Designed miniproteins, single chains, continued (3). Designs and how they scored, part 86

Each design is a single chain, and the fold is of that chain. pLDDT is the mean over its residues in the fold that is shown.

## One batch from the design tools (miniprotein)

Design m11183
Fold by ESMFold2-Fast:
Order: C-alpha cells, then sequence, then structure tokens
Structure m11183 (fold): chain A 100 residues (1-100)
C-alpha cells in the first residue's frame, strides 16, 4: 500500500510536469488535480483511473504511436514513459519500458 501510494504520487508529479511542458488542455489539468485529491484521500483505485485518463488524453494530444506503448504499461509507469518519449524519443521509451 505505501509503495503504491508513493508510485502514484510520483506518477502524478511527472504527469503534471508533462502537462505544463506541452500546454495540455484544461480537461487534462482537471484530471491531474482530481487524481492528486484521490491519492490524498486514500482512494488509490480512483487515482489510478484518473491518472490513466489524463495520460491517455495527453498522449492523444501528442501523438498516436506513444498511446499503444503507454496502454501496455501499469498506470504507475505511464507518466515516466511519456516523459522519456517526449525528451528522448520513442525508441528510448521502448527500451525503458523493457526494464519495468
Amino acid sequence: MEEERELLRKAIDRLEKLAKEHNASPEVQKLIEEARKAVDEGNLEEARKLITEAGQKLVDETGDEAAKLVESLPVEYQPAILFIYKKYGLEAAKEFAKVL
């Protein structure tokens, strides 16, 4: 439980940074805020759902090829993969995903 909560908080922090860097829609920003509140309230199931929705929406705004990679990974790792994809490209993201 504790490790999962820490991973979700890191995922939200990374997703928020990506959303700011890519001028994400108000919808994505709202989902990130709602996910943070869910983690703070101990509702980890809702937090995972909201992180997934925000991540998928952000990927849709940034390109289709990354969406398939993100969909193949656990929710906790999705923002990290999106960050690597944006900073280092799709091939680096694929290599990073292999070690998760």
Scores: mean pLDDT 74

Design m11184
Fold by ESMFold2-Fast:
Structure m11184 (fold): chain A 61 residues (1-61)
Amino acid sequence: MKSLEEVVAEAMELLRADPSLSEEEVEQAEARLREFIATMSPEQQEEFKEKLLEEIEEYRA
């Protein structure tokens, strides 16, 4: 149901909650992640989205 973009945004919110990371570091991590996703095939993107969403849900539980 959620798009890959939405799942990435949720992951970035979790990184921003980490007090050991600066805002610049989070922004660089987001840019790097987006570039990495852009190198993936559509099938790899879907698999990555599911894994990332599972990790986010487990972290929030």
Scores: mean pLDDT 77

Design m11185
Fold by ESMFold2-Fast:
Structure m11185 (fold): chain A 85 residues (1-85)
Amino acid sequence: KLLEEATKLLSKQVSEKDAEEIAKAVVDTYLEESKTNSPGKALNAAYQVAIEKAKKLGLSETTARSVAAGALTPIAREIAKKSLE
């Protein structure tokens, strides 16, 4: 669910293959970190991983930050939704 939503958002800015790699790294990192950390710390860890992945794929620092923010959007939305319930 989160992986599919993140991939769709990123595919607007990068290739589908790159979008899948970044989205998977973000979702996997968030799920792993959220087992022992607060949602905010888990999101920050996922954001850093997204930036590093995007830079390794040849994106500029500015584009990498934009793509990383986009990848976190579905996760942040789910956190907000759960806090309202």
Scores: mean pLDDT 78

Design m11186
Fold by ESMFold2-Fast:
Structure m11186 (fold): chain A 99 residues (1-99)
Amino acid sequence: MEERWKKELAETGEALLAGGLEAYKKGDYTTASVLLLLSAGLYESAGKLKEAAKAYNEAGKVYYDAGDYEEAKKYYEKALELDPKNEEAKKNLEKLEKE
């Protein structure tokens, strides 16, 4: 991959992450999930696996708050696949397993 394209993908991913988190704070779960998943995909394509994991974890939190526990579990697991040291994703998955 070109370093230039990786930088562009990562910068776009960062902007989408910020937009997704803002939508999440406002309770717009539909917009938040879309932006966070796009952010995660762009970071993953850029090789920014820890940043992608953070975005997947945030998407999982959005699905959890929306009551979609199946989707929440998928994205927490995806976050841990990309970054096994993501403490928040691990705690969120453990919380879900107590259901």
Scores: mean pLDDT 86

Design m11187
Fold by ESMFold2-Fast:
Structure m11187 (fold): chain A 86 residues (1-86)
Amino acid sequence: SQVDAEAERVAATADALADKLDEAIKNGYSPEEIARLIVAGRLALIAGEYALSRSTNPAVQARLQAAIDRLREAIKKGEEYLEKMK
């Protein structure tokens, strides 16, 4: 469905941001760049939670939940990394 297609795009965006945060931490990106990725990640989490609330398909719900959980963990690692850089 269109709703399921939109949910997959939201999940893919969350996964891409989690990948970028993991890469930024691994490669020692600037605090400003990591902070920008965290902000983008938090906006993607809001979109993910909204998409999850609209989904009635269990497979899509599982896909969204996995992407949300992964992004939440990546944001936490990014925030912890920024604290260590100070």
Scores: mean pLDDT 88

Design m11188
Fold by ESMFold2-Fast:
Structure m11188 (fold): chain A 79 residues (1-79)
Amino acid sequence: MAAAEAEARARIAALLREMAATEDVSEETKKLLLELADAVAAGAPGEELSALFKKLYELDPELAEKLLAAIREIGARLE
């Protein structure tokens, strides 16, 4: 179980880093995506992840919804 969680975390972090590199978004949004990627990869507590996601939603709600949809698709493919 721990290995599957680590793999899911690594995949989500990779997705966030790719979005930061490829999406046409502001410098602040890119930095936030990279911070969220590092937090996910490190296994940060849900409270920290929730706070970072809330900042992303306030800064760019369309990108936040797109990210949520992509995370759901990754989860569905792992189940």
Scores: mean pLDDT 76

Design m11189
Fold by ESMFold2-Fast:
Structure m11189 (fold): chain A 75 residues (1-75)
Amino acid sequence: SALLEEAIESLRKLAERSKDPEVSKLLEEAARYAEEGNLEKAIKLAEEAARKFQSLGDHAGAIGARRAAQLLRKA
């Protein structure tokens, strides 16, 4: 699915740009679960990463993670 591939790529790019190791780990785990076909866990981890980005004041990161979660829901 093109939506699934876009979501995985977005999660990996967000993980690479993140300076917070906990957020990077959540995003990398979300991408891994999405690749394995476990979309429910991938969505939960992406939403957790979005909440963590918000708590850190990274509004752009939070939007990116929420968008990835939405793409996973449509996959």
Scores: mean pLDDT 88

Design m11190
Fold by ESMFold2-Fast:
Structure m11190 (fold): chain A 63 residues (1-63)
Amino acid sequence: MREEAIEIVKRLEKLSESQKEGAIKAIESDNPTIRAAALHEVLKVVEDEEDKKILEEALKEEL
């Protein structure tokens, strides 16, 4: 799920390259709070329902 979340971030047209790099680094963080926060922020800009489900599952794994 984390790898799929990263691939979704790479494809998001609404994010700048700097925002994508920041989000990917946060999702790869050793801190689960930082990972969860990054996934929540990405979920706010994702419009595709399949991508939302993948991100929600990745977030659930950080619980």
Scores: mean pLDDT 79

Design m11191
Fold by ESMFold2-Fast:
Structure m11191 (fold): chain A 76 residues (1-76)
Amino acid sequence: AREEAIRHLEKAIEAVKAGNYDEAIQHLDEAFRAAAEAGLYREVREPLLKAKEAIKSGNYDEAIEHLKEALERVRA
């Protein structure tokens, strides 16, 4: 669960950097599910919702920062 959330967050970050925004949102949603299964829903909810909104609004650098914040919260 936690390791799965980490893998999906890393894939979401790479997808944003590559311009594959639909793929990034899919990996973000999978990371959200895996983090919730690991008991980390409260820790990741805000940064992942902010990342998703940033992707949808074209603020890709902001999206990457929020995804990295979620990644650090999952690793802690």
Scores: mean pLDDT 86

Design m11192
Fold by ESMFold2-Fast:
Structure m11192 (fold): chain A 61 residues (1-61)
Amino acid sequence: MSEEEIAELLITTLGVSEETARKLARLLLEGREEEAIKLIVEETGISEEAARTLVEYLKAR
């Protein structure tokens, strides 16, 4: 899965800005999952558990 595809899914799923989605996609591709989870929580206000589930979903595709 490309950085662009991950960013598009994050924009559609979370309603985050393009800038935030690109940063999240980069963190996920670099394997920096805990930093990505923290950023999702900060930007969206969803629980850490929900953010972790989303990251696992993106990794499984």
Scores: mean pLDDT 80

Design m11193
Fold by ESMFold2-Fast:
Structure m11193 (fold): chain A 90 residues (1-90)
Amino acid sequence: MKTYKIPAGDLEAIRKVIDEVKDGDFIEGSGDPAAVIAGELLRRGKDVAFHLLDLNERSAQLLIDVARGKPLEEVIPEVKEDATVTITPA
């Protein structure tokens, strides 16, 4: 189990979490950063399970936009909240 702290608007921190994820992993996270990570992993076809905490309408829209192919560089400036993401290996 690895836990990552993701500051608001930190594209490098988000990319680091995405790059660490393997097929079969369980991912738990909160808010806009976790939603963006979920969207990008879905877009990449990663076989992972998610538990998203504190998902609001804005977070859901960010997830959908990223899953549909909106670039991370375009969505990350809209992320205004810090988050924590935990990866549990399969």
Scores: mean pLDDT 81

Design m11194
Fold by ESMFold2-Fast:
Structure m11194 (fold): chain A 55 residues (1-55)
Amino acid sequence: MTVLDLSGLTPEQMEALGAAVQAAIDRMLAAGASNEEITEAVLAVGQRLLDEARA
């Protein structure tokens, strides 16, 4: 079960999504963010990129 619907994405779009999510996590970890904050940010970034990819 996934919280992000990835079934409509190309492999290239999934790679871009993964890279952006990892960059967001790394930035938040460097800033001392909590696990809850990181989870929320990851979901927000993932949803935004998914929406852009399907637009």
Scores: mean pLDDT 71

Design m11195
Fold by ESMFold2-Fast:
Structure m11195 (fold): chain A 91 residues (1-91)
Amino acid sequence: SAAAEAAVAAVRAELDAILARLRAELEAALAAGASPAEVQGLAIRAAREIDDLYDAAVAAHPELRAEFQALRDAALAELERLMSEAMARLA
């Protein structure tokens, strides 16, 4: 349905915004000489925001659980990729 497509698109946009904010925060932290612990802290906060968004989306649209799970899994995979790149720059 158009409503289901809109709900999925809205969650995708919010996940993209969380990841864009994390990218900006990682770049700022690395430029400031952040420790590995500080970089990990940014990822932990972003992962919590992703999980909170998933929980809220599933509560609002339980019929779209599988679609939201796929979006969450993709967002967490991108978060892990961003963290691997950030940690490599600290090595």
Scores: mean pLDDT 92

Design m11196
Fold by ESMFold2-Fast:
Structure m11196 (fold): chain A 64 residues (1-64)
Amino acid sequence: SAEEKLAEGKRLYREGRFLEAREKFEEAIKLDPNYKEAWKNLGLVLEAMGEYEEAKKYYEKAKE
């Protein structure tokens, strides 16, 4: 489920595994494009990876 993918992504993020965390958040969004928490966490992982402009786009999606 989208919730399971979000939980897995959050775990990977805490472990510093940002690329794998990003993949799980993208999978959550693919399952539920209206999952605001997944968009927010995708922004956070991109910010951690130094992708600031891309992170801003996902934060805006989280607001929708």
Scores: mean pLDDT 86

Design m11197
Fold by ESMFold2-Fast:
Structure m11197 (fold): chain A 70 residues (1-70)
Amino acid sequence: SVVEKLIELAEEALREMEEAGAPESDIERAQRLLEQARKAYEEGDYERAKELALQALVVASQALARLQRE
């Protein structure tokens, strides 16, 4: 499903943040949003899971984009 793929992409982006040494505050924020997205998905709330996964992905993507400006 699209929601499962979004959660997977957010998980991958979070791992990249950790490997790249992104700020701890950004890592923690992305982790919390991803945990909430997984819980919503497990409960069958796909709309909530999608919103939370997208927010986690945005946080991760923005942090990674800042690190790539060399």
Scores: mean pLDDT 85

Design m11198
Fold by ESMFold2-Fast:
Structure m11198 (fold): chain A 70 residues (1-70)
Amino acid sequence: MSKEEVAKEASERLRKLAEEAKKKGKEDAAKILEGAAERVPAEVAASNLSSEELRKLLEEAIEYWEKQIE
């Protein structure tokens, strides 16, 4: 998977989590997640990490936020 594909996948998942947070009334979490989704493509492109390492780190971050919005 390319860095661009990793960024698109993560950004989409973060936007979905932001919508779920907003639906649950967690407005602050939704704003943080929306901001993260916007920044992830640029941060991934600027990173010296491999696409696999970036995917793993983003997966861990997404799992963290899934737990925070429960």
Scores: mean pLDDT 83

Design m11199
Fold by ESMFold2-Fast:
Structure m11199 (fold): chain A 77 residues (1-77)
Amino acid sequence: MEEALRHVRAALNILKLKPTEEQRQLAIEHLQRAIEAFRKAGHDEAVELVQKALEAFRNGDYEKAIEYLEKAIEVLE
């Protein structure tokens, strides 16, 4: 859980600061690692929220992506 939560926070911090394309790719990698860690821990709700964040990113909706990531943190806190 702590490792997955760190990955979500790292991605969220990158994305809030108008990141470059390389920084956005790094954030996506953090989110993918978070998804794997949440699946390993059985946190299905967190997996769904992080997957929705990735979909929002693919659609260019960074505000919605940030919202889903903040929601994932709330669920795990």
Scores: mean pLDDT 79

Design m11200
Fold by ESMFold2-Fast:
Structure m11200 (fold): chain A 88 residues (1-88)
Amino acid sequence: SAAEEAAKAVEEILKEQEVPEEVIEKAREAILKAKSAKEMLKALYEVLGIELTDEEIDETLKSLLSGLTDEDLTPLQKLAKAFEEMEK
């Protein structure tokens, strides 16, 4: 599912940043419970202790989606692709 793809991409990103496994697991659970790309992004930032406004979340989502390609996917691009699939 798109939610599982998003969770996997977030795991890869957070592991590269050496985030503790307990925090990564909380982020994964939050993403899997979310019903939209915006809700996933908000839940992810809440788990990381970062508070963003709805406008900042919307701008972040637009920025991620604008960087999408179909060939080589970085973990960040995989996350953006999962968000795109959720909106279909």
Scores: mean pLDDT 74

Design m11201
Fold by ESMFold2-Fast:
Structure m11201 (fold): chain A 76 residues (1-76)
Amino acid sequence: HMEEVNREAEGFAIGARAAVKVLEGVDLPSREQMRIIGAAAALGANLARQGKSPEEIYKEAEDFAKKRVEEAKKRL
């Protein structure tokens, strides 16, 4: 149980970190930036649960965050 929680927490942190990196210099409202970070963190936790490596998690979260940024720009 604790090993699984630690793995998911690591994935969560990696996902959040990837999204923060993607959002550097992006002109979006703070609330929208926080939504993207939260969604990428949740994705990271889920990928870790599936057994993805830290490198795979970061790459998928980065790609996810980039897509979410483009979608958010179209709505605002």
Scores: mean pLDDT 85

Design m11202
Fold by ESMFold2-Fast:
Structure m11202 (fold): chain A 57 residues (1-57)
Amino acid sequence: SVHEARAEGAVKAAEMYEKAGDNAKAAAYYERAAEEYERAGDLEKAEEARKRAEALK
């Protein structure tokens, strides 16, 4: 779905920012990924993305 593709793109962006040491942007993109996974109906991946965002705060 469009939401699943957007979530995957957001995870990719979050991982790139995390590797660059930009934890604030990485957390924001993981939160965006969680929101898009929820819209796609993938609650397990949404929860995983939220946990990754919280770990960076």
Scores: mean pLDDT 85

Design m11203
Fold by ESMFold2-Fast:
Structure m11203 (fold): chain A 69 residues (1-69)
Amino acid sequence: SLDEIDFDGNAADIVAAVGRLLMEKGDYEGAVEAYRKAIEIDPSNEYARKLLAEAYRKLGKVEEAEKVA
């Protein structure tokens, strides 16, 4: 298996997971920051973009959410 640590790709998944924990705790501002970092690391990460949109919606930033979804 390709289990050589590609730390950049793995880092995007880890940062997205941290964002999810922040969402669960109600830290939507922290979640937005984490998901934006995940997208910076891996711009093809559609999952992180969907979660970023959800975090923006929780903050009432509907226009921002529509732009990333």
Scores: mean pLDDT 75

Design m11204
Fold by ESMFold2-Fast:
Structure m11204 (fold): chain A 68 residues (1-68)
Amino acid sequence: GPVAPETVSFKDLPKEKLPAAIESATQLALDNGADPEKIEQLRKKAEEALEKGDYETAVKYIKEIFDL
């Protein structure tokens, strides 16, 4: 079957690793030629969710960055 990349499984990431996941998702999306403005907006929303302690919302925005 297809290889599932380690970065796809955000459910297993401890909360302290979420900032690194945001950076990884942002870099991957940029490397894939996604819209930088859209990436920046989603990254900011993910970071704001982390600051509020809303980890589920942060993970949602990280996944949206990967889906760009």
Scores: mean pLDDT 73

Design m11205
Fold by ESMFold2-Fast:
Structure m11205 (fold): chain A 68 residues (1-68)
Amino acid sequence: SSEILEKIAEYIIEKAGVSRELAEGMARALETLRDWSVEQQAQFLVREAGLSREVAEEIARFAKELLK
């Protein structure tokens, strides 16, 4: 759902302070990877977006809850 992805993107902007374009890209990636564990999704965000582990885990948990 575009509405769910928008909510995830807004959360990413709030927690990581990244651009909307980057946040929307991350939200789409997490939707694609929704079957991955929180730890695997957080590791992806750390590697690909340069987020801290703590922030990446918070984002991954939030996204996983909405994408259920």
Scores: mean pLDDT 87

Design m11206
Fold by ESMFold2-Fast:
Structure m11206 (fold): chain A 96 residues (1-96)
Amino acid sequence: SMQDLILRLIGLALRLIGLEFEFELLKEKFEKDPENEEVRKKLEELLEELKELREELKELLEEAKRMGDEELAKFAEKLIKRTEELIEEIEKLLEE
């Protein structure tokens, strides 16, 4: 249902906000000590969680499109883009 999709979208948005917050904390630590193995491992774990979130958001986007919910689809697309930008930033940091 549309209500179920909205609740799932809210849950995924909250997960993204939490992961963005974790990234900001890890990024600050990484910039101070790029050789820190613990921080590097946590960034790798964060990257995996973001990739899983991206797939869940893509599934929700396809459901929103099937239902003809243009507003939900646009919101899901914005969250996907935001998630992809964060993935790229983390991958770039880990490349050295």
Scores: mean pLDDT 88

Design m11207
Fold by ESMFold2-Fast:
Structure m11207 (fold): chain A 93 residues (1-93)
Amino acid sequence: MEKEFEAEILESLGRMALAVGDYETAIKMFEEALKIKETARIYLNLGKAYAGLGDYEKALEYYEKAIKLAKEEGDEKLLEEAEKAKAEVEKAK
């Protein structure tokens, strides 16, 4: 559907922003994607962006959402990635 293409573009822009350390732009792009399509990957990337800003409380909230949805989706690789990201933030506090 056309909205799914928009979400994919927003996720791609968010991932590019995340890769260059533009965490505020990454958050904006992922939040817009989330309004269109709710996925564990979007939650995981929101958690990574908030962790990049030092907002570990928000990062943990999004990692927990990513874990829950990854279990529902059956995405074992994403589940492992989200659990590892959560553990890294818990150690950084």
Scores: mean pLDDT 84

Design m11208
Fold by ESMFold2-Fast:
Structure m11208 (fold): chain A 55 residues (1-55)
Amino acid sequence: SSTERRLERLLEEVRYALEQGNLAAVEQLVAFVKDNFDEAEVARFEAGVRELLAE
């Protein structure tokens, strides 16, 4: 779906921000998702962010 593709693109932005050490950008992306997506999509995005942080 378009929503799933948008969340995957946002997770790629998180990956790039983490590679650059830009934690402020990561926090802004998480806040954006919390403000613009439903609770289930937020939970999926947060799980993806936790996986990226564990790498």
Scores: mean pLDDT 85

Design m11209
Fold by ESMFold2-Fast:
Structure m11209 (fold): chain A 64 residues (1-64)
Amino acid sequence: PTEIDVAVLEISVAVLKTHPMSKEDYEEAIKKLEEGIEIARSLGDEETAKILEEQKKELLEEKE
């Protein structure tokens, strides 16, 4: 797996937590996390996929 892609997603989530964001920006962040999860799964990196899924759930719960 490409560790740099996962690191970029984690940094993006951290930045998202420091600012209130528009609905559009928030939805794009969720889509990026979903793409990262699919990439991790395609590479057989189930541990990374779980971490990204948890981050996605937290963002969705906070938005609600």
Scores: mean pLDDT 69

Design m11210
Fold by ESMFold2-Fast:
Structure m11210 (fold): chain A 68 residues (1-68)
Amino acid sequence: AKVKLTVKSPEEVTLEADKPGTLILPDGSKIEIDGKPITLSTVELLESKLILDGKEIDLRTEAEIVLE
């Protein structure tokens, strides 16, 4: 799976993925990944678990990071 993180500020990071899946937030709530961009804070994103197409994605090593 391909994952892109666009960092506008520490409070605004946009996650885009090419595969459907689920983002599990630190509080245990879930956001469905269905091809729409999701915007979260850096802290929420780093403490979240991303699962795409049944596989866990390491956002530190597997994501393309773009600064804006």
Scores: mean pLDDT 80

Design m11211
Fold by ESMFold2-Fast:
Structure m11211 (fold): chain A 80 residues (1-80)
Amino acid sequence: SMEEVEKLLEEILKLVKEDPSASPSVIEVLESLVEASKWASPEQRIKLLEAMEEMIKQVLDPETYEKVKKLIEEAKKLIE
């Protein structure tokens, strides 16, 4: 459901904000992608989640990245 996807996206943002490797500008971009996903088609939401994963892979601590990656995969399963 959309509510379950939104909950996962909120958890992703929380984990990113708790990572000291994430700059305010990275957080701002990710918040923008999360907001865009609310108005996107299911196919576009998958692409936005994939863009988020690619960005965080380059920026976040590896332990935080693994946690966020799992949440992104769960969100993708809910969207299908």
Scores: mean pLDDT 81

Design m11212
Fold by ESMFold2-Fast:
Structure m11212 (fold): chain A 72 residues (1-72)
Amino acid sequence: AEAAARAGREAAERGGGRASGREVADAMIKAGSLPDAAGKAATRGVILAGGDTMSAEQAAEAGREGARLSGG
């Protein structure tokens, strides 16, 4: 959970404080989340953010959710 949350936050930080769902999903997968779980969590995160990009905090929350859905 912590690794995926950090990966999501770092993706947003590298994007100047904003990250796309694709960037957050990719970061979660590299941190050990399952691709399906990462995709679902990132998609939900973008929808909750208004359908654009996620802030660092929103990306971290998506990362935690992706890890939980992956069984961690």
Scores: mean pLDDT 78

Design m11213
Fold by ESMFold2-Fast:
Structure m11213 (fold): chain A 72 residues (1-72)
Amino acid sequence: SALEAEGQALISEALKVINEAMEKNNYEAIESVETLEELLRKAGYSEEEIAEVLERLREGGRLLREADAAAR
């Protein structure tokens, strides 16, 4: 469905940024960060970029939940 495709695309884009942030920190910072926001901030992302990643995760998850509900 279109909702599933859109949700998957948003999650994939967010995960790409998260993976780049983890690689930039050589994975060592993951053990010391309490939140995803801290990981992204430590990797040098701006507050606006962090908010955008979190929004993609939230919206992607919402769309995937709606797609699942519609398929039942």
Scores: mean pLDDT 77

Design m11214
Fold by ESMFold2-Fast:
Structure m11214 (fold): chain A 65 residues (1-65)
Amino acid sequence: SAKEAPTLKSLKAGMSEEELREFIKSFLEKYPDASEQTLEELIESLSRQYGVPRAKVRELWEEVK
């Protein structure tokens, strides 16, 4: 079945590192088997929508996985 990932609309523009970490942690709690492809999509979406640095998303993903 198709599953809906948390929408980026729940994130604030210019969110802090702490907010980003909370979001990633919550995402991984909901999808514990999330793959590298999921990370790549998340990096692209956050970078495009909220100007979050790609390296920061990857760093926090690796820390909280």
Scores: mean pLDDT 70

Design m11215
Fold by ESMFold2-Fast:
Structure m11215 (fold): chain A 81 residues (1-81)
Amino acid sequence: SELEEDIKWAVENKEEVFKKIKEQYIKSGASEEEAEKMAKEIVEAIEEAYELLKEVSAEEAVEKAIEKVEEKLKEIVKKHA
């Protein structure tokens, strides 16, 4: 699965993924602190998706990871809005 390989690549290249996500959030108007926290949460979610590949499809692993990231992002927005 292409998606499974993408997840593996992201885990192997966590620093690059972190940097890209952080830069994107800063460009979208987030503070540096918020962008760093969001990038960290997304990278952790990718690592969790990688572990889930042992039990579920890559598609389901990504869906679960996205759901967790959305929950965390909503919590961050509520606390700092």
Scores: mean pLDDT 74

Design m11216
Fold by ESMFold2-Fast:
Structure m11216 (fold): chain A 58 residues (1-58)
Amino acid sequence: VSIEEKIEALKELYENGMSKEDVKKAVQRLLEEGLSKEKAKELLRELGFSEEEIEETL
């Protein structure tokens, strides 16, 4: 399973009621798997996270 596929799955789970805390943990795991910080920031912005919440996550 590619990082891109995991990102799309995460977006779907968030729309279906996944908590912000669980999303942050999933993004941190994706960073460990090779997702760049830049792409992680873009993902979190797309999901509606504030810049402050993004900086706390990364």
Scores: mean pLDDT 82

Design m11217
Fold by ESMFold2-Fast:
Structure m11217 (fold): chain A 75 residues (1-75)
Amino acid sequence: MERLREAVQKAIDEAPESLRKAMEAIGEAVLRDPRDLLGAKRRAMKETGASQEEIDRAAAFLEKRVEEELLEYLR
């Protein structure tokens, strides 16, 4: 969890300001359940009120940077 938490925080810190709020919500949900990215996106959308497109962009940005750490939970 520590490596995933650090990777998520780094991705949020590197994110454009416009994506930060959505990425914080997605990151928190992913850290709660790393195997349920779709659920994380849905929770972030409900919590932030962001559009599906904004959530998808934030999720893609996060996923690209934490992909290796997330793969640990799929094996």
Scores: mean pLDDT 76

Design m11218
Fold by ESMFold2-Fast:
Structure m11218 (fold): chain A 73 residues (1-73)
Amino acid sequence: SEIEKIKKEVEENKKKAKEKMEKARKEEVEKYEEEGDEEKKKRAEEVYSGAGEGLVAMSESVGKIAIESEKKK
């Protein structure tokens, strides 16, 4: 059903968002660690962690709206 497709897409988007942000976090943290910039390293950890949580929340909200729209059809 369309609702099941939306649910799978939301779950997949949440997983991909977490994986992408974690990978980006590791790359930026390693880069700043090599440069000896502890402040940028800490900021990168905070920014990518927050971005991952924000993307997950957005995916859930968009998915909920899409599911409710399909239920009204």
Scores: mean pLDDT 80

Design m11219
Fold by ESMFold2-Fast:
Structure m11219 (fold): chain A 64 residues (1-64)
Amino acid sequence: GPELYRATHDIKASTPEELSLKKGDIVEVLEAGSGPLMLVRNLTTGEEGLIPRMALVDSLERIA
């Protein structure tokens, strides 16, 4: 199934390529890649973009 996470707090984009997330937003990892950024879809808003991989440790809770 899809790799799904919930945002545990608000996250503001640092660059134009990054997504801002609000607490409670559900995101799907589309492409984990090998770099510091991952391609995700925000299922709550419908937006696609990049988020920092470090968010997996401190900002996202895995739900599926």
Scores: mean pLDDT 84

